# Designed miniproteins, single chains, continued (3), part 58

Each design is a single chain, and the fold is of that chain. pLDDT is the mean over its residues in the fold that is shown.

## One batch from the design tools (miniprotein)

Design m10005
Fold by ESMFold2-Fast:
Structure m10005 (fold): chain A 82 residues (1-82)
Amino acid sequence: VKVTAEVKGNIATITVTTPLGTVIGLVNAETGEPLSSEVLGSKKTGAAIVDAEEKGDKLILTVMAYDENGNILGEEKVELPK
């Protein structure tokens, strides 16, 4: 599982790459609150923000990826600038 983020204004685009497909989500860049998501490819995977922690000048999001049966594929952290 690989997680990347791109911030534009108050919106962050989170890209989660898994063996089963790619999840693209939009989150609030200040809070990590999910706004929308889309699954590309097989649609046999999903992702969720399970934690949001502020550290200095960054927001650290913990992202969990799962399969269609709810099995955890992986967990990764991504940093957003404040």
Scores: mean pLDDT 77

Design m10006
Fold by ESMFold2-Fast:
Structure m10006 (fold): chain A 59 residues (1-59)
Amino acid sequence: MQERIEGLLKQAEELRELSEMNRKASEATGNQSIRDVADELEQFSEELEAEAREMEEKM
């Protein structure tokens, strides 16, 4: 795979993992601000995965 596609997928995976950790922390503590951060990280992860997939489809 192209290095750029790999970079995007790696970053998306890291953001998804951070989102999952923050979601679990929010559920454990009831902290809405942590939940909001988790939702934002999930959205950014999905955007990066979509960009990487679009690049792969053009190959």
Scores: mean pLDDT 80

Design m10007
Fold by ESMFold2-Fast:
Structure m10007 (fold): chain A 89 residues (1-89)
Amino acid sequence: SQIDQMIQQAARLQQQLADMGAADAVYRDASFDQIFQRIRDGVAVIRDNLRAAGFPDDQIDAQVIQYLNNQIATLQAEIDAVQAAQAAA
């Protein structure tokens, strides 16, 4: 699905930050599978919270897509900043 592809993309970007030594402490020593599972678990929490609040499934999917888009953009910006700093050295 689109959501599964976005989770995979976010996990790859997070792994790239870890390989660059720039990852958050929770991902510093994490495997790709552990990173993927953490992101998937975060998405599951968002889905469960929105269902509990009475949101319909299409609205839940839209919110999850927005969350993942924001996460991917943030991770890409962090990678770009690290690469720029390394290029300036």
Scores: mean pLDDT 84

Design m10008
Fold by ESMFold2-Fast:
Structure m10008 (fold): chain A 69 residues (1-69)
Amino acid sequence: AADEADRLAAQYASKIVKETNKIIEEYEKTLSDPMEVLTKASLETAEKNKELGAKAGHYQREADRLRAA
């Protein structure tokens, strides 16, 4: 039971890194200014990965609870 929750938490954490890199790459194709790329990518990443971060935290807390039981 705890193992499945850990796996899900790790998956959502990994998705944050992958989505961040993908968003940066997409802006790099359109924009030539590195600072503008980072600014726009950071704002979009913060919004889109907010849910993924919340899910990763939720499953990590559930895994910890199941191990304690």
Scores: mean pLDDT 72

Design m10009
Fold by ESMFold2-Fast:
Structure m10009 (fold): chain A 88 residues (1-88)
Amino acid sequence: MKAEEAWKKAMEAAAEAGRAAGERWRAAGEDPVAAARAAVEAAEEVIRYVEKLKEENKDDPEAVEVLEEFLERAREWLEEARRLLEEA
């Protein structure tokens, strides 16, 4: 796929994961520990999806480059979510 399409798919996956995490948090009575757990699960799901998308597009260097940049950001989100879980 084109680099722009790869980035768009990664962003859409992140948006859906965030939405689902928000719904889980509200269903749990807005508990901060539940929020942190939902954030960790969402970040891990996005990372797995983007890594798979990167492997499927390994012969497109521009797509791989933007997906690697997205993975760097997603890993930062995961570390932040894990930090929040430890503080909760």
Scores: mean pLDDT 79

Design m10010
Fold by ESMFold2-Fast:
Structure m10010 (fold): chain A 73 residues (1-73)
Amino acid sequence: SKEKIEKLKKMIKKLEKDKKKLEKEAKKVKKKYKETGDIKLYTKYLLLEFVINSTEYMIEKYKEKLKKLEEEL
């Protein structure tokens, strides 16, 4: 239905926005790690990369579902 398509589009947009915020934080943390050599910053960077990758996977799955719903119209 058209309502399911609109809900998926909103979810995708929110996840993409959240992903961009995480990518900015990861870039900042990586820069600090390169400057300081602080292993705690490296650990934080790896955790951020994991969350970013998980978010990207969710976005792609919702985009696949959206394409299928749009093809049924």
Scores: mean pLDDT 87

Design m10011
Fold by ESMFold2-Fast:
Structure m10011 (fold): chain A 80 residues (1-80)
Amino acid sequence: MPKAFGSGTVSRVDGKLHERGSVQLEEGASEEVGKKAQEKALEKARELFEKNNATSAWAVVEVDEETGELKLVSTGHRRK
């Protein structure tokens, strides 16, 4: 089953919030599913950033092309 992976990172650098996202598609996965994975990863990263009063937070989400099933692959955060 083709899968799309989205990553999202939210960090505070010099008092400014920076968001970074990326998408990795397996053969047969659509750009739409990749965008969905990235959006969900960024949402999760923002949630962790706020909940943990973090200086950086990140998430990786997998979305299945055929089922649309979301799986949280990894998360983390860093505090100062």
Scores: mean pLDDT 82

Design m10012
Fold by ESMFold2-Fast:
Structure m10012 (fold): chain A 74 residues (1-74)
Amino acid sequence: SPQQQLQQLVIRTAQLVTQAVDAGALSDEEVEAVGKTMQQLWDKWQAGDWVGMQKTQEQLQQQQAEIQARLDAA
């Protein structure tokens, strides 16, 4: 379901953020930026804006990939 996909994306991103913060690979500003994207995803879901949700999911997936790349480089 879309809700399960959203939940999995948020959980995986939160886990990566935690790992990256623990490794010293993310600044407070970068953590805030990811949190803002998660909030935007939630706001779009609440509004029933499925097109906006898809765009925000793609943005969060990009942020997830960037965090993973930093962890892999550390």
Scores: mean pLDDT 82

Design m10013
Fold by ESMFold2-Fast:
Structure m10013 (fold): chain A 99 residues (1-99)
Amino acid sequence: MERLTSPSSQRYWEMVKRMVEAAIEYLKTGDPSALDAEIRRILEEVGKVAGKPKAEVDKAFAEYGQQMKDEAIYIAKIKLEKKLSIEEAFDLAAEEAEK
């Protein structure tokens, strides 16, 4: 509950925000390149913090990259359809997932 004030929580939020912004671009243009690049960069950043080698980061992108894209697109779609901020759309998506 109260761990939301940690630097890790702030970093996680910044990553989510970047993914959602890239997903919005994809929904408007049909070009997935920015979204693919953001997801890969996020996995590289997480891998560095966790002390994981590049091979494990590459494997994570191959195995989980599509799921991360789908989640970012879902949040972006909520934002666009309900005319919410990225933060409001993320909160709504998180509330629905915890049921």
Scores: mean pLDDT 74

Design m10014
Fold by ESMFold2-Fast:
Structure m10014 (fold): chain A 82 residues (1-82)
Amino acid sequence: MKALVAVTVRADSPEQAEEAARLAEKIMRETPGVLEVKAVVDPERNVATVLGVFESLEAARKAAEKIREALPHPVTVTITEL
């Protein structure tokens, strides 16, 4: 069963938001079983959102775990079965 990982980061600066988005996207793309990754950064609001679709819930969990360990506060990471 496929799974979606959604990462939302609220940062203190546009540069921090962009850095967080790029790091989350990189972790998702480097996770075996990744199918698609999209990232959107709103520099005016210092918010980054990264969405990854994975071939399995196990692959999604591995990506989410690495992202939670790598990104500072505040970060929201959710996993949804597709």
Scores: mean pLDDT 81

Design m10015
Fold by ESMFold2-Fast:
Structure m10015 (fold): chain A 76 residues (1-76)
Amino acid sequence: DEELLQEVLKKIEEATEKIKSLAPEDKEKILEIARETSEYLQSHAAQIQALPPEYQQKVQEAVAKLQKVIAEKLPE
């Protein structure tokens, strides 16, 4: 399902870029984007798990990149 992969990757990449553009002081906005993205991924979890392993790997890599950016903006 190439279409689903592209939509999921685009959603994660857009969230990553938005968070990168925000200042650490914009914690509320960063958390909002993180929550929206998490909810999106959770609502599509079954469909993502049904993707071929190579596509699942691409999604996991994108999620890891997003998590890294969030951790860099909101270090604790």
Scores: mean pLDDT 81

Design m10016
Fold by ESMFold2-Fast:
Structure m10016 (fold): chain A 66 residues (1-66)
Amino acid sequence: MTEEQLVEAIKEAAKKLGVELSDEQARAAARLLLETRDARVGAAALVNGGVPQEKALEIAEAALAV
């Protein structure tokens, strides 16, 4: 999976949960998920970007499941 594919997976998961993400937020989360393969680390990046904790974890888990 490429960084671009993971960015799009994150954006689609966020959209389904009613969360609007900037390209910068999605890319930061994507890089951490590629490096760590840990949904909690990706979720922490999204929370720092203003996403609610529960939605951030769901987005990160959904992106890793692709």
Scores: mean pLDDT 81

Design m10017
Fold by ESMFold2-Fast:
Structure m10017 (fold): chain A 77 residues (1-77)
Amino acid sequence: SRAREIVELMEKKAPLSKIKEVARGAEALAERAYGVLEKLREAGGEVDREELVRELEAALRELEANRETAELSPLSE
């Protein structure tokens, strides 16, 4: 799963260029992952890695569903 790979790379503190490569064509996923991580950090309690993967996968599904209705998306119908 792309979501899991992105989370693994982030946890291993992989170079940003590598994360961008995996998120290529889905850069919104990488941005979402960073947003989710920051939100979880601000909550005071760091969430389990598996919870983060679940959140990212949910965000991916929302992004895919939202692409059809997004006014700026090339997939808007």
Scores: mean pLDDT 60

Design m10018
Fold by ESMFold2-Fast:
Structure m10018 (fold): chain A 86 residues (1-86)
Amino acid sequence: DIQELKDRLLAIAYLAYKEGHITKEELKEFVEEIENAPDTEDALQEIARRLVEKVGEEKYREIISKLLTEDVDFKKLAEEARKLAG
């Protein structure tokens, strides 16, 4: 599901911002890129790669580990990212 992949990327970007790994303006840029991306896995993988490059592999892995927690709602985090982007 492409929408689920977008929600996951938005959630990752939001957590990266909350943990201080990217700025609010960088978060806004990632939200715009994700929302306007073609509905293809290739397009979303390119955005994920750039997010990893910006955050760093170690910090990205820490974010993914947090998202594997049962209490984390990807859709809720995605909505928080969208709200912050304006």
Scores: mean pLDDT 81

Design m10019
Fold by ESMFold2-Fast:
Structure m10019 (fold): chain A 61 residues (1-61)
Amino acid sequence: PTIEVVVKDGKYVVVTTLLGVTTETTYDSLEAAEQAKAFGLELLEKTKELFEEYERELAEE
């Protein structure tokens, strides 16, 4: 999974790719786009933690 900030037509676009699906969200400022990217990365980290807990539980019980 990746989250990137790209400039398209003078706008800032946050491109999120998960499980082969790409989603684009447009922002009118770089600050807003970077903030959205930061939140997205935090969500990805939480998703990885959940997956690790699932694997750990399968390994122990």
Scores: mean pLDDT 75

Design m10020
Fold by ESMFold2-Fast:
Structure m10020 (fold): chain A 91 residues (1-91)
Amino acid sequence: SASEEELKKVKDIAYYLYADLIEEHGVPQNEEQMQARNEAIKTLLSVLDPSKNLLSEEEIKKAKELISKLPEKVQKAIEELIKELVAEKKS
């Protein structure tokens, strides 16, 4: 299982990745930016996957709190990216 220190590291990485993509580059304007964005959220989803036994229930709760602390703009972008990834799996 991931330690509390590892969870904090994931938080910082996720926050900076999404903040950089949204604040610095805005909405993806080309396929390369969209690909980088999709890779970032794919990485986050992989770490948060309970089937891999990477996080305990407490760590999962903390991870959800980390996402909720992200700026509203970034949270909305993450939600849109998740929907996009789900659509790709159905294609």
Scores: mean pLDDT 54

Design m10021
Fold by ESMFold2-Fast:
Structure m10021 (fold): chain A 87 residues (1-87)
Amino acid sequence: SDIEEKLYNIFILYHILKEEGRPEEAKKYEKLANEYAEKHGISVTRLTGLKLKAIGDILDATSKQKEEMKKKGQKAFKEVQEELKKS
């Protein structure tokens, strides 16, 4: 779903930021993702599956692919922030 795709992209960004040594920024993305998941009734099991998929995809990604993933994550984060403000 669109909701799960946004969550996946935010978890991608979360893990990339942790790898870059930016854990405080990463925590902000994780907090927003958890709030968004709760708002849309995403189960803990489904959310865990999205997190595991994000980790796996990052481990398989080239540096160039990670830069594109980072951009998608930033876009998803902004869209989720906007949606949460309207609630």
Scores: mean pLDDT 85

Design m10022
Fold by ESMFold2-Fast:
Structure m10022 (fold): chain A 73 residues (1-73)
Amino acid sequence: MAREKGREAARRAWEKAGGGPIAEAVITLDGGRLTVEVVGADGRRGTASVEVPEEQAHDALLGAAEEVRELVE
């Protein structure tokens, strides 16, 4: 589901950023492409993207935001 794809993108970005504490996370929608950029507290950066149908873009964005929130808590 698109929400799960958003969560997976956020987790992949976080893992690429070193899997540690998050200093900043940016979620961008460009048509059907959701991009998550994570900056770790140590300055390492990770980016992951996923393609979803435009009608599911909101659900993918929600999933990514929920995953980022859980990773910082």
Scores: mean pLDDT 83

Design m10023
Fold by ESMFold2-Fast:
Structure m10023 (fold): chain A 99 residues (1-99)
Amino acid sequence: ERAKLERQLAIKLTAAALEVIGAMLDLELAGKLTEEQRKALEEILEKIIEAMKKFDAGDYEGAAEELREALRIAEETPGVPQSVVELLREALRLAEELA
């Protein structure tokens, strides 16, 4: 059902945002966060927040576009956790299915 997909997307967007915040905090506290990783994680989080805003407005195509860009940044930046990449892929799949 469409409502189930919408709920799943909301959960995955929230999970992705929390995973990015957690990854950035863990790397910073360990003294391992590079400037490249910091910039990438901040940009990924910004794109997830924009995707959430577009999702709330019913703009699933726009949400998918933001998630594609976030996924590109995550895949191109060395040391971004695989968990972030996987959550972005799942959120993108759901957004595209709703579009």
Scores: mean pLDDT 87

Design m10024
Fold by ESMFold2-Fast:
Structure m10024 (fold): chain A 67 residues (1-67)
Amino acid sequence: MPSNRELVEAFRGRALDLLRSRKASPEVVEEFEARMDELLARADGLSREELIRELMALMDWLEERLA
C-alpha cells in the first residue's frame, strides 16, 4: 500500500501536470505548491480518510481556480 506521503507526491505530480497543460498563472502554481507543502508536512500524522478529505478539498480549490 502506498504511504500517505507517496499519495500526496503522486497527487502533486498529476496536479502540476494539469496546471502546466492549462497554462495556470505563476500565482496559482505558487498557492498550490504552498498548500501541498503544508499538507505534506502533516501527512504522516493524518489517517488515510483525513488525507483523502484534504486532497479532495484541494482538488475542489484547484478546479475553482482553473475555471
Scores: mean pLDDT 81

Design m10025
Fold by ESMFold2-Fast:
Structure m10025 (fold): chain A 64 residues (1-64)
Amino acid sequence: MLTLVPEVLDTPEPASPEEREAARRTLLALGVSEEQAQALVDAGYAFVSYDPATDTVHLRRGAA
């Protein structure tokens, strides 16, 4: 079962529209619904990493 874990990431730069689009496509490729992927990206979670050992997607928010 795919688990989503939101993390606060302090980055020097806010996510670009291209990075948000890439994050959305990555979430869709991992089996996240289109509506959920868009909502997460709109919330600022533009940095996505997947851990296959735990079936967990780590979602990191760009700089505020």
Scores: mean pLDDT 69

Design m10026
Fold by ESMFold2-Fast:
Structure m10026 (fold): chain A 80 residues (1-80)
Amino acid sequence: SGIDWDNLEIASLQREVVPEGETTFKLEIDFSKSDVKRVRVIVRDLEGNVVAEVESDKKVVTFELELPAGTYKVIIIATL
């Protein structure tokens, strides 16, 4: 039961926009077809600041994040 760093996580990066007048961002994640044990989401602004970070032990999750209007980089990390 050693740590396999090569298979520890998979990540995806998406650009997301919160429109003017909105203060919330909803992210729906579905890994139901995968052996995922944990999902972590990191949201960064265009300056690289981490503005939100959430985690769940479920394969299918919806996160509702309070974010000011703007453009964000959303990093989704799934742990196998």
Scores: mean pLDDT 74

Design m10027
Fold by ESMFold2-Fast:
Structure m10027 (fold): chain A 71 residues (1-71)
Amino acid sequence: AIASALAAQAKDMLLAAGLSAATADALAAEVKADAAKTVAILSAQGISAAAIKALLTALLPVRVAQLLAAL
């Protein structure tokens, strides 16, 4: 699933940034929830799964940087 794949990538990025496994898991869970909601909204608008995946993947580094800045 798109949301699960993004959460896994976010966790790897957060761990690489020096966060604990517990903190990385918690923030990755937020990424997963946000991605799942975005997928549902965009799918309801008729946007393809491939386009949604490309968009969310492109935005992932920005989202991870935002989460790190909020700590």
Scores: mean pLDDT 83

Design m10028
Fold by ESMFold2-Fast:
Structure m10028 (fold): chain A 87 residues (1-87)
Amino acid sequence: ISDEEVLESFSRMLASITKRAVLVLDPAKAEAVLDESIRRAEEMSKHYPGALPILEKSLEEARADPALSPERKAVIDRAIEEIRRIQ
C-alpha cells in the first residue's frame, strides 16, 4: 500500500464525514464543520493534491440533494467557492 493510497483513503473519509455532517446538522454547525474540513483538506493537499478535489466533489454531490433548504445550499455554495479559490 503506497503513502498516496493512504492519503487518498483519508481524504475520502474526511469528505464522506463532511458530506454527512452538512446534510444533518443545522446550517451554522454545518458551516463550522465545512470551515474545519477545508482547512484540513488544504493541509493535506501539500502532500496529496487530490485532497481538495475529493472534498469538492462530495460537496457538489451534497448540493444536488433536492431537499436542501436555501440557507444550507448557500453554506455549501460558499464552501465550494472557497475550495475553487484555493486550487
Scores: mean pLDDT 84

Design m10029
Fold by ESMFold2-Fast:
Structure m10029 (fold): chain A 105 residues (1-105)
Amino acid sequence: SKVEEAVEILREAVERYRELERRGELTDERAVELAKELIDRLASLGDPIKVLEELKKTLKSEKAQESMENLKKLVEKAIKTKSITADEARVLLGLAEDVVKAVEE
């Protein structure tokens, strides 16, 4: 399903994010590159906001649902504006990590 594809896309982005953070190599440029790749992959699913909304409904915790809602807002803004700042990219990657942790529970 597209929801399962979205989970895989998020998981791969989070794995790369954690590795760069662990090595102290998560520069602003790398954060923006990871976030753009994540957004582009999600956009390839057709309607990424609808897919993320469907994924949100599978999450059991209120905190995870809030993280997903904030993730959706950043993805929608980035698609609309064709841009993402380094600060927004770091927030997006952290929100993706929160969602991936919740899906693994």
Scores: mean pLDDT 87

Design m10030
Fold by ESMFold2-Fast:
Structure m10030 (fold): chain A 66 residues (1-66)
Amino acid sequence: MEELKKKVDELAERLGLTPGARDALYKAAQMLVEGKSLEEIARALGLPSPEAAQPLVDFVKKHLGL
């Protein structure tokens, strides 16, 4: 968890994300590490469909090596 949080914080700082965007990124990354489905991640982030969460999940996987 600490390593994941650190990587997310570093990425958010590098990209100049708002605290809200950073929190959303961290939540998505945490749920992905926990093995949650795209549907669960989309629901947790208030997105309309699992497909809407796909770009964020792909981004997290690419940058966090998941």
Scores: mean pLDDT 77

Design m10031
Fold by ESMFold2-Fast:
Structure m10031 (fold): chain A 97 residues (1-97)
Amino acid sequence: MKVEVISTKVTFLDDLTAEVEIEIRGENKEAVEKAIETLKRFFDGIPGAEVLEVKVEETEDGYIARVKVRITFSSPEEVKKLPILLVALHLLIAATS
């Protein structure tokens, strides 16, 4: 399935809590929904991660999904892993395409 992560926004609420907003673009609704399920499974494997919001919009060029996730880390050392986790997520979505 052809899907792309088009943006990732990270906002820190405190020293251990981050909100991640991920936008995914896909050619059809089924591809985008499958990418959302992949995201949910990925974050379900991360302790302290909670999917807060999922929105899907139809556009002239296909579909855009916006997913908001809150992650509460157990330590500052775990917070430092966030960039690596986001890279892993991008690779996982690319592998499903």
Scores: mean pLDDT 81

Design m10032
Fold by ESMFold2-Fast:
Structure m10032 (fold): chain A 113 residues (1-113)
Amino acid sequence: DLEAKRAAIKAQVDAEAERFVARAVERARAGESMEAIFEALLEEGLRAEGIERLGIAAAFGAALREAARVLGLSDDELEEILERYLEEHREEVERRIREIVEKALADLEALLA
């Protein structure tokens, strides 16, 4: 049943997404910088596979926002920090994000086939 299969995949993706956000929050509580957290989350996304990668892709923005909240950063401060980091690393970061998203979409297509 396709409906049951999609529901099961969504539940697993949501669980991986919640764990990913929790890891970002723990890094922030440990006193890691927003730049260090962003880099670590990107590396985690590149190493992940299947449902874990889908969860990371789905929750990437939420993980950054929740880590920023723990660090006492506003949305504007988070954006400024990320833009500053991207000024030096834009091509590499954009390539890594594209790779994560493209592979996550391929994983989703394979799981739904």
Scores: mean pLDDT 84

Design m10033
Fold by ESMFold2-Fast:
Structure m10033 (fold): chain A 60 residues (1-60)
Amino acid sequence: SQIAALEAQIRQVQQDFQNYVAQQGGLLNLPIPQDFVDQVQAQIQALRQQLAQLQAQAAA
């Protein structure tokens, strides 16, 4: 279903972000750009809004 696909995509984005933070901040001791953090958060919020809209449509 489209709902399951969006949930999987949200999980993948969160996992990719955690891997990036672990590699850059943890292993390489490099700063994490705030612009990148903001971009990832905006992407997750957009996906969550799409999920909420699909759930509302399925309930209607």
Scores: mean pLDDT 81

Design m10034
Fold by ESMFold2-Fast:
Structure m10034 (fold): chain A 74 residues (1-74)
Amino acid sequence: MEIEKLAKEVTDEAIARHPIPEEFREKARQEAYDAALEVGKEAKKLGNTEEQIRKLMRDAAEAVVENLLAELER
């Protein structure tokens, strides 16, 4: 399993599912990618299954995008 490829995939999916203003899309993409990558590397190190790693990485990317969107609405 290539964690970097999966991190990009779950990040692109999270960005596509949320209405992020264009000026913040690069920031959201970078933060979501970094979070997914970190979570994926740690989950793999701890012996999680490929399905568990994918779920944890997807959840991390979506949480970052949702948190950023919430901050922009303040």
Scores: mean pLDDT 82

Design m10035
Fold by ESMFold2-Fast:
Structure m10035 (fold): chain A 64 residues (1-64)
Amino acid sequence: MEELKKRLEELEKEVDELSSTLPSTNININIARGLIELARELLEQGDYSHAKAMLDEAERVIKG
């Protein structure tokens, strides 16, 4: 699903931008990074429903 790949790339950019202003020990940024990585693996496996759930959670953690 191309929309999920685009969301993943956009969230990676947001996390990179936030990580430049926040300490590396920031728990929300670290959680978001882990969720994005898991979503990438799920997309590679073709598990779009779980990948979407991981991206939704990463976005929630980043944006509140």
Scores: mean pLDDT 77

Design m10036
Fold by ESMFold2-Fast:
Structure m10036 (fold): chain A 69 residues (1-69)
Amino acid sequence: ATDQAMLAHAQAARASFEAGDWEATVEHLAGLARQRPDLAEGIAGAIANYLRDKGVPEELIERLRELVA
């Protein structure tokens, strides 16, 4: 159940990322992190740095942090 939900969010995040849909990518990555609260902080931090380098708006990065907290 939880592992299947994580896989679904990971696949959706990849598809959104390939489409250049940063809002959807952040939302699915937040969903993935919430399925693994033990990893949420590390995931959010690593992804935030990557997204910032790609020029994703800081507001979406802040949203990711809020959604995983």
Scores: mean pLDDT 71

Design m10037
Fold by ESMFold2-Fast:
Structure m10037 (fold): chain A 104 residues (1-104)
Amino acid sequence: MQVYQITVNPTVEDIVSAVKNLLNEKKISPTDPVLIAGNGISDTVLKGAVKQLRKEGYTGIEAVPAAVGLKLLGLKSDEDFGPVEGLLVSAAKKYKIPVILIKS
């Protein structure tokens, strides 16, 4: 499983631009499954960026809780990790779904 980290200004426009640039560089199709997690990014901004990306044809993109992204990078402590988050981590590893962690 591949994990990418990008640092951007925490705006919808900057996140959309940075994600598109990364997917193009890595030759990832807009319809391929990709998980996006924010670290230090507001949930509203992250959801806005995902909505805009989907509107522009990036239908494979899904936002996940910051805890999932941080756990996949080994950066999250073993604090309260729900069954849904555990299943998302397991699925991403099993199916080799790329994960993008966005930092501000």
Scores: mean pLDDT 75

Design m10038
Fold by ESMFold2-Fast:
Structure m10038 (fold): chain A 96 residues (1-96)
Amino acid sequence: SVKEAVKEAEKRLGKQVFKAPGSASDEELKALALSAANAIANILIEMGKEAGAEKIEVEIKVTVTEGGSVTVEVTIKLETKEGEYEIKATVVVEKE
């Protein structure tokens, strides 16, 4: 079940790309990216709990890229009776 939950999470949430208006500020891009990443992290935490994880570690990394895009990587590490699993989800927000 853990291995199946990890595969489904990667399929559904592994990469999300959002477009912001060309007029959006860097602060608005960052806020949108962090909001989406937080929602994804919460979904992955719930999936880990349902899959029987005994420990869940969450890491959020924010990268601001030249050209006005923001990338947020969410890494979830699950410690289970079957071993350790890692899920990585990436949120990218870029201007139109």
Scores: mean pLDDT 80

Design m10039
Fold by ESMFold2-Fast:
Structure m10039 (fold): chain A 91 residues (1-91)
Amino acid sequence: DVEAAARQAAEQLRAALLARGVPEDHARLAGDAVYRGLLVEGKRNNLSAEQVAQLGQQVVALVDGALAQGAAPEDLRRVAERELEEAEKLE
């Protein structure tokens, strides 16, 4: 289920960001961006639930990496949106 895979990735990112001390509001906004972006990408490109889960894991790792490199908590939503926009260019 594509929706379930997108939701799992969003919850995983939120949990990871909270564990790193990101405020709940910013962690939730970043997670919501991942959820929405994965649903859009999955529908547009006819991705399987497995492909959506793999893309979700990639985006989670990239957002977590950006935070580790000094990205501000309030910018994590934009980081997630940008990473999903880059995935769009894969055809």
Scores: mean pLDDT 82

